# Designed miniproteins, single chains, continued (4): the designs that were tried, part 111

Each design is a single chain, and the fold is of that chain. pLDDT is the mean over its residues in the fold that is shown.

## One batch from the design tools (miniprotein)

Design m15853
Fold by ESMFold2-Fast:
Formats: C-alpha cells, sequence, structure tokens
Structure m15853 (fold): chain A 103 residues (1-103)
C-alpha cells in the first residue's frame, strides 16, 4: 500500500524533527518537518477516503504550526505541535488500515 508507505515516511521524519527540536537543533527540525509535510501532502492527494483525507489535512496543519514555531525559535511550542502531529499521523494510520480502537 503506497499510502501506508507515505504515512510511515511522514511519521519517520516527524520523529526525527522531534528529536532535533529536543536537542535544540531547530534548523534541522525545520528540514525534517519540510520532508514530513511533503509526504503528508502526497498521502492526502492519494487518499480517496474522506475521513482519512480530513485526518491528513489536520496532520498537515499541525506540521505547518510546528515548522512555524521552529522557524521563530520557539523550541517549546515546536515540540508541543510535533507531539500533536505524531498522534495525528498515528490516528491517520489506524484509520487507513481499518483499525477501530473504540466506536
Amino acid sequence: NELLKLLLKAGEYTDKALKAAEEGDLKKAVEYLRKAEEYLKQAEKKSKDPEVKASLRDAIKLVKEAKKAAEEGDAKKAIEYLKKTILRIVSSLLLLIGVEIDK
């Protein structure tokens, strides 16, 4: 599943961005966030399910907020949005593979 591969790549780069931000390397965090955003946008375009599309749009919005905070030098805010982005990517993955945790 190509969509699954794109989401796993988005998650990988978001995790790398979080680690960079926690180390105070906001420049590297921005670089990884740009890659995460590219993979999320590709995933959104390839998704046909409206619920998955909406979840991916939320993840893209959170990545943009994390990137903005990192570009402004706000490591604390960047980390906050990065954690939210990871949770939203995980939720998008669960929706994509048809796993319902609760109804």
Scores: mean pLDDT 85

Design m15854
Fold by ESMFold2-Fast:
Structure m15854 (fold): chain A 65 residues (1-65)
Amino acid sequence: HMEEVQRALEELRRDPDNVEAGIRLARALLKMGRTDEAIGVARYLLKKHPDDERVRELLAEAEKA
């Protein structure tokens, strides 16, 4: 949903380390069928938070979609 994407982007601009906002952005992109963009976001989050289980699971979900 575009509204959710915009809100998550605003939160990331305010705090680039906000992993929760990044996860919501990627999930919103997946719901919109923008799978390649969701994978890109998940890979970006994994670079920033390499030990975060939520991010690793998000990437697996996105790649499976």
Scores: mean pLDDT 78

Design m15855
Fold by ESMFold2-Fast:
Structure m15855 (fold): chain A 84 residues (1-84)
Amino acid sequence: GKEEALEALEKAKEAAKKAGGPAGTSVEGSIERAIEELKKGNVELARSIVEGVLKGVKENPEMLGEEAAKKVIEELEKALKALE
């Protein structure tokens, strides 16, 4: 549910933050926005943001580096599953 999605989003955000650089900062900011929207009850908007970030990272995993991209993808997929 919502709590499991929030936990997964926070873990994805931490992985993006550790990756650093412009790509890591951009991904972190988008995940933070998804967290804020989900906390406001805007589930569909939060889901849309998460789907967009997930697609971008899957298409260009090298922008974050292998380990960070893998962790971000894993946790964002868990967040989407928890919001089903």
Scores: mean pLDDT 87

Design m15856
Fold by ESMFold2-Fast:
Structure m15856 (fold): chain A 110 residues (1-110)
Amino acid sequence: LEALLVQVNQAIENEDFASGIQIILNDPSASANLKKLAQQSLDDEHAQKALLHLRKAEILLKLEKYEEALDAAEEAYLESQKISDSNLRQELDIEIGVKVLAAATLLVTK
C-alpha cells in the first residue's frame, strides 16, 4: 500500500494523470468499479485528477491516516466538479462521498 501511495503521489505531483490512471487500471487491489471509472476517464483530465485523489484517499484509509484521507477526498471532490460529463461526475461524487463518510466515522471513533 505505501508503495502504491508513492506512485499515486508522484503522478499527481508530476501532473502525469494519464500514467496515473494506468496505475489504477493495472492495480489488482483496485475495485472493479474504480477500474471502470478509470477507463471512462481516459480522455478527461479533471476526471483523471479526481480518480487519483480518490485512490490516494482509499490507500490512506487502509493505512489508518484518516485526516490525510479526508484531505485527499476533498481534493477529489473539487476536481470532480470540473468534469463536463454529468454521469461520470455523479458516479465519482458517490464514490468520494462514501470515502468521506468512512474517514469521518473512523476519526470520531478513535
Scores: mean pLDDT 81

Design m15857
Fold by ESMFold2-Fast:
Structure m15857 (fold): chain A 68 residues (1-68)
Amino acid sequence: SLDEAFEREKESAIKAAEGTYKKALDYVKKGDIVQATNYSVAAALLYSLAGENEKAREVLKKTDEAIK
């Protein structure tokens, strides 16, 4: 089913977003603000592709707060 394929793609995008966000937080801990921002933006885009717009905004907000 095409719907089942779409659900698998959405789940894949969410997992990719989670992994990317964890990398962003790792860069925050290392003080690499440029990479932290880049990975945070990438994670937000992946969440948005999955339809998780609230999580996308949360990821950006939390990274901005953490790098200050």
Scores: mean pLDDT 86

Design m15858
Fold by ESMFold2-Fast:
Structure m15858 (fold): chain A 60 residues (1-60)
Amino acid sequence: SKLKRQAEVARKSAENLKEMIEIAKEKGLASDAEIATLEKNLQHQERVIKELEEQIRKEE
């Protein structure tokens, strides 16, 4: 289904973003403001994933 594909893509994007945040923190390559922006983007992506998973459950 389209929802399952969207959820898979969203999960992969969230995993990539988590990796970027970890690397940025470890190497000191990003400012506190930049890290905060990335963390907000991650929180948004996690919310989208939860909403997609809820929609998938309702379609079952």
Scores: mean pLDDT 82

Design m15859
Fold by ESMFold2-Fast:
Structure m15859 (fold): chain A 113 residues (1-113)
Amino acid sequence: MVEVEFAGRYDPATGRFVGVALVRDEDGNLLPVEVKVTAETEDGKKYEITGRVESLEDAQRLADELAKLKNIKKIKVEVTFADGRKFTFEATSDADYARGLRELVRWAFEHAA
């Protein structure tokens, strides 16, 4: 079964978890993905963080960069799989982020290549 693991940090400035989702295939191997996160902070500044995730270490490095951003108002996450398929979600709350992750799990299960 396709599984999703979360690598991230708690952001005390916003009271939210900030991180990257890891996707595993049916054999339990991490799927290589390109991740693009566009974050908007309370002061209206926009930040773009991109990274290739082929390992848990790559995911943690990307999560560490995202965690340096304080007072995140909104994030947009774009995940590109090795075959070029993309999954995108936006979050303005922890509930939205959790929903986006659940949709990613469903999408990966239906479209894993």
Scores: mean pLDDT 63

Design m15860
Fold by ESMFold2-Fast:
Structure m15860 (fold): chain A 82 residues (1-82)
Amino acid sequence: MSDDEIEAEELISLGRMWSAIGKILESQGKIEEAIESYKKGIELFEKAREIAETIDSERGRELLKEAEEEIEELKKKIKELE
């Protein structure tokens, strides 16, 4: 595993953590805080996507797909809440 693969995986994990926080806040009716958490998640997934795009491996392609799917889901969620 390269340093880039590790960094991309860590960024995806952090993005998922912020996504989870956003879902909890949304369930509590804290919509503005939920949107902020989702936006933080998107930022982390976008950084992971940029790194994953530079990785010429099957793992890099998996990480790229994971990041792209997470970005799409969170962008859709924010639009639903705004």
Scores: mean pLDDT 86

Design m15861
Fold by ESMFold2-Fast:
Structure m15861 (fold): chain A 80 residues (1-80)
Amino acid sequence: GLKEKLEKILELARKKDIEGLKRFKEENADNEAAVLLAEFAIALLEKNFEKGAIYANKILSLNNEEAKKALKELVEIGLE
């Protein structure tokens, strides 16, 4: 489910595994929330905050509470 996919994105982000996030995105291309959150995580880890803002806005437009919570956690990871 979405929750398990979001937990995997957070795990990969904490490990700073950009290649793992890219593979996850390809494996989950049919899940819009998972793709957007993975792209946001990649942008944060690469310190590309302009792309991060674009993906954050798209995630917020999904009106999904679990996706919004994961977005907040990714921001906190990216600030470390």
Scores: mean pLDDT 85

Design m15862
Fold by ESMFold2-Fast:
Formats: structure tokens, sequence, C-alpha cells
Structure m15862 (fold): chain A 61 residues (1-61)
């Protein structure tokens, strides 16, 4: 799985947590997205990871 695919998965998890008010899932998605942002080798992966962080924070993380 590419860095972009991993970041997309984390973003979807954060968006799902936000949609369902699942704060625990939002915190897990925040942790994953922050790690993916640090490890990202492409601009697209960094963009997706950053969006994941923002969605997770809106979800209560």
Amino acid sequence: MSDEEKAERALKAAEYALKNGDVAAARAALHQSERLLEEAKTEKARELAQKGIEAAKKGGA
C-alpha cells in the first residue's frame, strides 16, 4: 500500500469518526494521520495526512 493510500485510509477513518461522533475513533485516526504526515514522502500524502488531522480534531480528538 502506498503512502497516499495509507493517508486516504486514515482520512476516511477520521471522516467516519467525525460523522458518527466517535471520539475514540477520532483520536486513533489523529495518531495515525500525524505519524503518516511525518513519514510522508510526497506532497499528496502530506496533504491527505493533514486533512486527516483536521477531520480528527473536528471529531473531538
Scores: mean pLDDT 81

Design m15863
Fold by ESMFold2-Fast:
Structure m15863 (fold): chain A 59 residues (1-59)
Amino acid sequence: SNEIKKLQKELKDLESKLRDLEREAVRAHIAGDHATMQRLLDEIKELEKKINEIKEKLK
């Protein structure tokens, strides 16, 4: 359905953002930027929560 397609697209977009944030967090860790790393980890946690909520709606 149209609604399922919208949720699938949103999920794909959020999973792409998650991968980008994870790469940024790894770079911050390597650079020793603890403040940026902590901020990115908090953003990742919130994004993972949103991804899980959409995945539950698609089951």
Scores: mean pLDDT 88

Design m15864
Fold by ESMFold2-Fast:
Structure m15864 (fold): chain A 98 residues (1-98)
Amino acid sequence: SPEELVAEAERLLARAEELVEEARRLLAEGTATLLQAIALALDAIGLIIEAEQLLERARAAPDSPLVRKAIELAEKAKKLAEEALELARELLEKAKPG
């Protein structure tokens, strides 16, 4: 349903926001382990894939205000997940020996 698409998009957005905040915190602290950086990168990639799948489903649905809201939220979630991936890559470079 359109309501379920919005709810799913809101959950993806919240998860993406949490990943960006965690990545920024780890970069600021300078204490990130290699495993933490890898985990953030994998989580970010997973969210990008989930957001793209939700966007495909929403764009295939009949046009409505709720479907448009789900698309907007999913696009925001994807952008934040892409930002989290960029931050995770920076963490990986800083965690590498030598």
Scores: mean pLDDT 88

Design m15865
Fold by ESMFold2-Fast:
Structure m15865 (fold): chain A 100 residues (1-100)
Amino acid sequence: SIEELLEEVKKKIEELLEEMKKVLPEDTYNQIKKDIEEMIEEIEKAIKEKKYEEAAELVGKLRAFFLKLAEISKDEKVVELAKEVAELLDRLYEELEKLL
């Protein structure tokens, strides 16, 4: 279920990034995309290495980012998708906590 949840998170983030690309300046979009992709790579590595405490901390940080994005964004689709990503990340965090 952790691997399936992570794939759902990745797919929903791809949808969100497509909507963000439409509303953000190119430089801002490219920086946010890079930061998100690097964080996802670190989460995947931590899960593969069974570093579940580290993975949970990174998931928590990424969730906080998307909750803040949902709070400050003026675009309704970005707000909706950011909330959906945060909900999936919360579920991933709960599954990781069960392994601690």
Scores: mean pLDDT 88

Design m15866
Fold by ESMFold2-Fast:
Structure m15866 (fold): chain A 98 residues (1-98)
Amino acid sequence: SEWEAIAAQLEALIAAGDYAAAADKLVELAKRYAETDPLVARGAAWAAAYLYGLAGLPIDPFVAEILELDEELVKELEKAKTEEEFKEIMEKIYEKKK
């Protein structure tokens, strides 16, 4: 299936340490499913945000939009200097949604 092919490609990119390319693929997936399967799109967007953080890159504006991150949360995530800081901020956002 197309999904299995995408999953295999993502696993290969992550194993190679190419987090930026993996995140870009997840953004494409989120855009593809945004209207037809919002839960899949949201999941892909969360994974993309995390992988951009691992790559030391800013959050994609589409990812921020689909995750409903306000401007202050986007700024906080973009200022994270380490993978550990990014994870901590993302975990706090997740806990707030409980």
Scores: mean pLDDT 73

Design m15867
Fold by ESMFold2-Fast:
Structure m15867 (fold): chain A 59 residues (1-59)
Amino acid sequence: SPPPPLLLELDVSVYDKNGTLIGRTRLVGPPQELQKQLNKLAKELKGLIESRLTRREYL
């Protein structure tokens, strides 16, 4: 029988330039899927950071 799948759990915490926690999430899954999900999350977090820290809103 094949071995059980390897599952990784990653805690991601994002801070603004002031050092304030603006977002925290946990990612879980196999390494291959997790890497793609991390790339997606990074882009979403960038938008969230810009929204939360907006001196000037990005469009």
Scores: mean pLDDT 69

Design m15868
Fold by ESMFold2-Fast:
Structure m15868 (fold): chain A 106 residues (1-106)
Amino acid sequence: SEEENRRRLELLVRLAKIVLKEIKDEEKKKELQELIDSAERLLNSDVVIEESVVEGFARELREFIEELLKNGEISEELLKKFLEVIDLILEGKLEEAEKLLEELEK
């Protein structure tokens, strides 16, 4: 649904903000912040959030997180948790995704 796609994008942005806190490299922080700013611009507009927008953002965020592991910015344990949140969001398991996000924010 339109409301579900908007909520899915909101949860992906919330995950991206958690990922941002783990990054030490200033250029990588800037890259992720630009991705966050783009998604927040959509969320703050009256545009319909299509499933393809959610899937596109999730793919870009996944690829970004995988690159952070390759560069030694995050642990394999954190990668696994971040990717699990993305999968839960894409599967529409939004309550499970929110619970995992709350655990990551502690």
Scores: mean pLDDT 89

Design m15869
Fold by ESMFold2-Fast:
Structure m15869 (fold): chain A 84 residues (1-84)
Amino acid sequence: MQELIDELKKKSIEEILKTLIEAAKNRDYQRMVLAGTILYEKAKKEKLTPEQQELLDEMGRAIAREDYDRVIEIAKKLLELVKK
């Protein structure tokens, strides 16, 4: 568990989003929550756009509801915005 946290902290937001999508596809709730938490902490250090922040907040709500399909949808949208 600590190894995953340390690895994610070294990754870019793009790489964390990819990890989050993979965890959601596998219905791995613990990994999804950890990736989401690290993403949120990294996002605090980055200057996000209002659109990116709104999607991040919606993704957090989807994670809390264990709505894996919605997490995948939102994370893919965030990934496209981050790649721009």
Scores: mean pLDDT 79

Design m15870
Fold by ESMFold2-Fast:
Structure m15870 (fold): chain A 96 residues (1-96)
Amino acid sequence: DRQRRLLERALSLLDEALLLVTKGIVSSNAEKYARKAVELAREAARLLAQSTLPRARVIVDLALAAAREAEKGDLRTAATLLGAAAQLVRDELDRL
């Protein structure tokens, strides 16, 4: 199923971005972790934008908002937004 594979890949990217952001919060090299997390969140958003699911737009908006907050150095807000995006992807996978 193309849709399932797309959601699974997007979830993997969002979970990796969340892990990097949480590492950044406690790291002396926060900018390195934030930069990588931004790349992963934007890649997840690009994949999710290809989805025909009604909730895909909300998840894309959350992932892009997380990237913007990480770029501003607000890693705690970025983590909250990435967690919300990942949970919505899990909910969509559970409905397939």
Scores: mean pLDDT 88

Design m15871
Fold by ESMFold2-Fast:
Structure m15871 (fold): chain A 55 residues (1-55)
Amino acid sequence: ATETLKPEKDTKVTLTKDATVTIYNPELKATATLEFKAGDEIILRPGEVATITYK
């Protein structure tokens, strides 16, 4: 399953299961790909585009 988030303000997301998260930062024009485990928290900043792919 894949979710896309476009936060309007600082948003904390708690992952319910292991996931790969891809975050696009428009200021840097760069994409970071990170691996997370169930229970991990991610802070997304306004203007970022996060794609969460659950395993």
Scores: mean pLDDT 81

Design m15872
Fold by ESMFold2-Fast:
Structure m15872 (fold): chain A 73 residues (1-73)
Amino acid sequence: AEEYLRWGQLGDPEHVPALIEGAKSEDPRTRAAAIAALVAIGHPEGRDVVIEALKAADEETLALVAEYLDELA
């Protein structure tokens, strides 16, 4: 999770494939950190994954994404 947030801060699109994998995790914290990092990077390749993940997300995952996005800002 912390490594995903660091990749989000760096904005390096090299990490987008690994973050897409993390966004599909069954662990809400890992999933939320990957989604937040993909949003922070803003790469087109991750955009559809973020949209679908947010549509499918429960309240816990959405709250964690918001918290991690605040930390990345």
Scores: mean pLDDT 76

Design m15873
Fold by ESMFold2-Fast:
Structure m15873 (fold): chain A 90 residues (1-90)
Amino acid sequence: SLEEIKEVAMEMREKVVEIVNEKKLSDEQIEKVREILGMIGEAVNKAETDIEEAKKLMEEVIEKAKELEPELPEVSAVVIEKGREMLELL
């Protein structure tokens, strides 16, 4: 369901924003998080018209989150968990 995909994406964004607001992040770290959140938003947009592109974007999101684990393990964990939930709904 597109509604369920949007709900998971919203929950992921809210949790990531909470973590970012509680931590003193560098500008570079903030930019990396913004890039990931932007890709998630694009995947949600594509889920209505191009499900294969939405899946590809979410797979790339999960890989970027894995790369972020050494710097921001809590953000990485949330994005990987919720990103996999989105992939299962796509």
Scores: mean pLDDT 86

Design m15874
Fold by ESMFold2-Fast:
Structure m15874 (fold): chain A 76 residues (1-76)
Amino acid sequence: MAEALALALEGLEKRQKGEEAERAGDYKTALEHYREALRLFQEALSLLDENHPLRAEVQAAIERTQAKIAELEAKL
């Protein structure tokens, strides 16, 4: 449980760095951070039981991060 939360928080930190790079116009660096965030969220999800309250929030984070990666890939 603590490991899943730690991974999710690290994913949020990587997403924040991706947002900062995107604001600076560095889409390549933003993509690298968003891809790392996606990996961390997917790892967190794999450690959560089907009935865990955080599962829905982590799934939503995965979906948002996948959409952002697709958006940035279309711009490069």
Scores: mean pLDDT 85

Design m15875
Fold by ESMFold2-Fast:
Structure m15875 (fold): chain A 90 residues (1-90)
Amino acid sequence: SEKKEERKKIAEEALEVAERVAARAKDERVREAARAAAEYFKKAIEEIDDEEKMEGYLTAGRAALEGAALGLEAVGDEEGARELREVAEK
């Protein structure tokens, strides 16, 4: 279904961003939030055949990305925070 394929693509793109931030961010709290987001997006992909579970994990992943964005704002990285929020809005 189109919705299933769309959600998978969103989760895969968000996972790539979360893994990049987890590997490269200088602040440990930002890395921890990004690692949490990555784990939720992995779970969303695993639950591709369960719409309710996939949506739940996507929602949790987006919340964790917002946590990472808040952490970036706290250390003065407003641009990085905006980029993470754009990914979370997909």
Scores: mean pLDDT 82

Design m15876
Fold by ESMFold2-Fast:
Structure m15876 (fold): chain A 81 residues (1-81)
Amino acid sequence: MKEKFQKAADELRSAAQYLGDEAADAETLANLIEAQNEDGILKLAQQLKSENKHLVLEKTALVLRKNGLTDLADKIEALNE
């Protein structure tokens, strides 16, 4: 389980350089993912959605799903309603 969160965090950090103005938010989300802080991830994701930062949210959901963290990815995608 910890290895899946670490891998997702590393992949999000690698992608951060391609997210422009959302790069710092991607780094913060990656730190929360590495810490396995689900509540922190979801609270920050809600804040980022209110700021229309869709690129980091889409990339975060993608790296979580790719690494088998499907429930967390689904929760983040549900915020896009």
Scores: mean pLDDT 84

Design m15877
Fold by ESMFold2-Fast:
Structure m15877 (fold): chain A 73 residues (1-73)
Amino acid sequence: SAAAEEEKKKKEVKERLIKEIEEKIEELVKELKEKGWDIDEILAQMEEAIKDPSLSEEQKELIKLLIEKIKEL
């Protein structure tokens, strides 16, 4: 069915995008640390951004994923 194919494509695109974002985050965090940026301050700003009521649930989940990934580094 068209709906099943659409959901499958959406899931595959989301998984690929998440992987690409994770790789870029690792590179950015490394660069920011090398430049002497305070990663904890950046994390605090991102956590404040999640409180924006104009953000969709999917956008909030993405930001949460980014925060968790940065904390693991």
Scores: mean pLDDT 74

Design m15878
Fold by ESMFold2-Fast:
Structure m15878 (fold): chain A 74 residues (1-74)
Amino acid sequence: SAEELAREALRLAQEALEKNKDNLKAQMSAGVAHLTAATALTLVRMGGSEEDAKKLAEKGKELAEKALKGEFPK
């Protein structure tokens, strides 16, 4: 479900933030992932579009996984 995906994305984003606490660029990327995942979860909780929530959750997870690997947008 979109909620389960959003919760997974939040967990990964929080892990990325903790892993990269001494690197500002990595923290910023992980922060964006966290915000994206939190927005997806909020949309689900407010009874918003399941499709939109799922897309945001998938994007949040993608960004969190990249931040965990030390990848960040140039």
Scores: mean pLDDT 77

Design m15879
Fold by ESMFold2-Fast:
Structure m15879 (fold): chain A 61 residues (1-61)
Amino acid sequence: SMEEARERQRRLTRELTERVRAAPTLDEQAAVAREYAPAFGELGERLGSEEIQGGNPGVAD
């Protein structure tokens, strides 16, 4: 459900922020952010975005 997806988005945002702040170097922070990027992409698709740039992380050009 969309409610579940939004709850997960809030949780992931909180967790990402915590993990980034806990990372000792910028490289580690970037790695954490990159690791979470696919999950946010999946949430965007789940939330039903119709815009090609907003809801399709796998779209190339």
Scores: mean pLDDT 69

Design m15880
Fold by ESMFold2-Fast:
Structure m15880 (fold): chain A 80 residues (1-80)
Amino acid sequence: DPLKEILNQKDVEEALKKLEELIEKYKDSPSLVNILLTIVRLHPHLEVREKALEILEKEYLTEENKEDIEKARKELEARK
């Protein structure tokens, strides 16, 4: 379970590396957006959450997922 591996990764650099690997592997998968949203909401490291959100906003933002991404952004900003 690639999502579980990233969420359990304590090292920020390794988590960022796994995030890049996950995006490359699932770039054409409809599940990628939900995986990235879960990382933004649940990852223990702020830096990893910010990176996942940046990728969502830049490359994967659609009318269907816009509300979920905006909500994730607001939740992340509230925890800074």
Scores: mean pLDDT 80

Design m15881
Fold by ESMFold2-Fast:
Structure m15881 (fold): chain A 95 residues (1-95)
Amino acid sequence: SAEEEKLVAEGRKNAHQVEAVANLGPGEKASYTIKFYVDGKRVEVKIEVEKGDGVTRMTITVKVDGEEIFKVEGVGEEGSEEAAKKAEEKIKEII
């Protein structure tokens, strides 16, 4: 479908954005959005990462059909891992 074709294009963009986030230096920030379609729902997962002041800050926002249903923030490595796990659990509830 046209939406599936758009999601494939977004997936390719996401791969480059993930690589950019992995290479962030101190004081830098980056974000990427993963978009997918499941059971007639458009799911968007936005991940924002800041590496400044010696601390990593991560914000994950989940939207379904344009509505924000979940947002979590983590500070430091442990906080970021916890935020990612919570976002994974929320996404699994949707799919």
Scores: mean pLDDT 71

Design m15882
Fold by ESMFold2-Fast:
Structure m15882 (fold): chain A 60 residues (1-60)
Amino acid sequence: QQRQLDLEVRIALHEIRLAIAKLWLERNKDAPPEVQESIRKEIEKHEAEIRRLQAELDAL
């Protein structure tokens, strides 16, 4: 149970960060291309971590 809760909390934190990054990108379409690129990479990183943590949770 503690491991499950730990994984769920970590997934939720990454989901919040992902949502913030996506919202920022959507509202800042006129930002410099290099800034948008950096945010897109941050989105990909959070999506990858969510998938990894979800797989660990599903294995419990």
Scores: mean pLDDT 85

Design m15883
Fold by ESMFold2-Fast:
Structure m15883 (fold): chain A 57 residues (1-57)
Amino acid sequence: SMEILEAAYKEAKELIEEAQKEASKLTPYQGAVVRSEAARKATELLKQAALEAKRAA
């Protein structure tokens, strides 16, 4: 379902935006860690949504 992918994309975007905002308050190293963690979570969320969308189709 496209709706599953759209919901996951929105959540992933919010995770990345919040991480960038938080990272701007930190040192370059700490900021990189925060951004990396958010990217990992966003990637996992999108992978799960893609699998669910394939099963629902």
Scores: mean pLDDT 82

Design m15884
Fold by ESMFold2-Fast:
Structure m15884 (fold): chain A 85 residues (1-85)
Amino acid sequence: SKVEEIRKKYLEEADKLADEMGLTEEQRQAIRDTVEKAIDAVVDLVKGVDKEYVIPLDPSLTPEQRKAVRELIKKAAKEVEEALK
Protein backbone atom coordinates (compact mmCIF):
# COMPACT_ATOMS: atom_id res chain seq x y z
CA SER A 1 0.00 0.00 0.00
CA LYS A 2 1.02 3.65 -0.34
CA VAL A 3 1.04 4.00 3.46
CA GLU A 4 3.44 1.04 3.84
CA GLU A 5 5.75 2.59 1.19
CA ILE A 6 5.73 5.85 3.19
CA ARG A 7 6.36 3.90 6.45
CA LYS A 8 9.40 2.16 4.91
CA LYS A 9 10.72 5.47 3.53
CA TYR A 10 10.47 7.29 6.88
CA LEU A 11 11.93 4.40 8.90
CA GLU A 12 14.93 4.55 6.51
CA GLU A 13 15.09 8.35 7.02
CA ALA A 14 14.92 7.79 10.81
CA ASP A 15 17.88 5.38 10.58
CA LYS A 16 19.85 7.94 8.52
CA LEU A 17 19.01 10.70 11.01
CA ALA A 18 20.14 8.49 13.93
CA ASP A 19 23.42 7.76 12.11
CA GLU A 20 23.98 11.49 11.36
CA MET A 21 23.28 12.45 15.00
CA GLY A 22 25.43 9.63 16.45
CA LEU A 23 22.55 8.17 18.46
CA THR A 24 22.61 4.98 20.55
CA GLU A 25 20.74 1.84 19.43
CA GLU A 26 18.09 2.55 22.10
CA GLN A 27 17.60 6.14 20.84
CA ARG A 28 17.44 4.85 17.22
CA GLN A 29 14.75 2.34 18.17
CA ALA A 30 12.82 5.06 20.07
CA ILE A 31 12.85 7.30 16.96
CA ARG A 32 11.71 4.39 14.76
CA ASP A 33 8.90 3.59 17.23
CA THR A 34 7.86 7.28 17.33
CA VAL A 35 7.74 7.49 13.51
CA GLU A 36 5.63 4.31 13.28
CA LYS A 37 3.24 5.55 16.00
CA ALA A 38 2.92 8.93 14.23
CA ILE A 39 2.04 7.22 10.92
CA ASP A 40 -0.47 4.92 12.68
CA ALA A 41 -2.02 7.93 14.47
CA VAL A 42 -2.51 9.81 11.16
CA VAL A 43 -4.04 6.70 9.51
CA ASP A 44 -6.40 6.31 12.50
CA LEU A 45 -7.31 10.03 12.38
CA VAL A 46 -8.20 9.79 8.67
CA LYS A 47 -10.28 6.64 9.39
CA GLY A 48 -12.19 8.52 12.15
CA VAL A 49 -10.54 6.84 15.15
CA ASP A 50 -10.03 8.72 18.47
CA LYS A 51 -7.53 11.64 18.27
CA GLU A 52 -6.42 11.50 21.94
CA TYR A 53 -3.15 9.56 21.40
CA VAL A 54 -0.09 11.72 22.20
CA ILE A 55 3.26 10.60 20.74
CA PRO A 56 6.08 11.41 23.21
CA LEU A 57 9.63 12.14 22.06
CA ASP A 58 12.57 10.42 23.79
CA PRO A 59 13.63 12.77 26.65
CA SER A 60 17.31 11.79 26.23
CA LEU A 61 17.44 13.67 22.90
CA THR A 62 18.93 17.19 22.71
CA PRO A 63 16.70 20.12 21.63
CA GLU A 64 18.30 20.03 18.15
CA GLN A 65 17.76 16.25 17.86
CA ARG A 66 14.14 16.61 19.03
CA LYS A 67 13.59 19.31 16.36
CA ALA A 68 15.01 17.02 13.65
CA VAL A 69 12.75 14.13 14.80
CA ARG A 70 9.68 16.44 14.86
CA GLU A 71 10.43 17.62 11.31
CA LEU A 72 10.75 13.98 10.17
CA ILE A 73 7.42 13.09 11.84
CA LYS A 74 5.76 16.16 10.27
CA LYS A 75 6.94 15.11 6.78
CA ALA A 76 5.79 11.51 7.30
CA ALA A 77 2.37 12.64 8.59
CA LYS A 78 1.88 15.00 5.63
CA GLU A 79 2.72 12.28 3.06
CA VAL A 80 0.36 9.78 4.77
CA GLU A 81 -2.47 12.35 4.89
CA GLU A 82 -1.97 13.21 1.18
CA ALA A 83 -1.81 9.49 0.22
CA LEU A 84 -5.13 8.77 1.99
CA LYS A 85 -7.02 11.60 0.21
Scores: mean pLDDT 76

Design m15885
Fold by ESMFold2-Fast:
Structure m15885 (fold): chain A 95 residues (1-95)
Amino acid sequence: KEEDLEKLREIEERLIESLRKAQEALNKGDLEEAERYIEESRRILEEGKRLVEESEERYPEDEEFLKILEQYREAFRQGEKEIERLEKELEEKKK
């Protein structure tokens, strides 16, 4: 449980950093760099979603742990929306 939470925290931190770098690249007009970080953010997001699902399957009766996993599910849902926003901004800047 603690190991899963530590990994989820690290994944969330990596996602936040990758999204920040994507936005910085978009701001400076580096569309190739932005696309790379958006793609990396997608990979990190999928890693996080998978770990949440695996953790839920391992400890389905631990209600306190499941509450923490729900918080990570919501954080990753917000991350997915941010990725979608960045993808749209990238497409607009390519035109």
Scores: mean pLDDT 87

Design m15886
Fold by ESMFold2-Fast:
Structure m15886 (fold): chain A 85 residues (1-85)
Amino acid sequence: SSIQQQAQQRIQQGQQNLKLAQDYLNRGKKGVDRDSYLKSGQYSSKSSGLFSVTGHLDPSLRSQSQQLKDESSKVFSESVKLLNE
C-alpha cells in the first residue's frame, strides 16, 4: 500500500540520518571539529523522528523502528555529553 511505501521511505531516510549522525560523532571523537558533535545531535534527532513516524505508519515495523530510535537516542545523548565536555 502507499502507506507501507511511505513507511519504507521513512525508515530508509532514518537509517541515512543515523549513519550521518554516527559519522559526525566519530569525526568529533577524532578531534576533527567540535561542531561535529552538534551535527551528530541534529542528524540523530532527525533519525529518531523518522523512526517514530515509520512505526506509526506501519505497525509491523514498530519493533525495528523502536530499536533504530533507541540507537538514535544513544547517539544523540553521547553527542550532547561530548559537546559539553
Scores: mean pLDDT 89

Design m15887
Fold by ESMFold2-Fast:
Structure m15887 (fold): chain A 76 residues (1-76)
Amino acid sequence: MTQKERMISLLQRNANEILARAQTLDPQAANQFQQEMDGIIDQLRQETDPFRQTNLMFRAMGLLTELWLRVQQAQK
């Protein structure tokens, strides 16, 4: 319902999809990225400042992009 809840939902959906693929290719790296992502999401849930929420969202998107690139390169 809130903008923050929508952001968290979007991040969780994308993270779960990419991590499922990464877990098959490199479980150790997937676990590390999952821990980092979970940390960012936990901070997002606790953060009340919209500006800081946006910064955390961008950090999470950057992490997902890095993981996605790693998965794509491993599949080549």
Scores: mean pLDDT 79

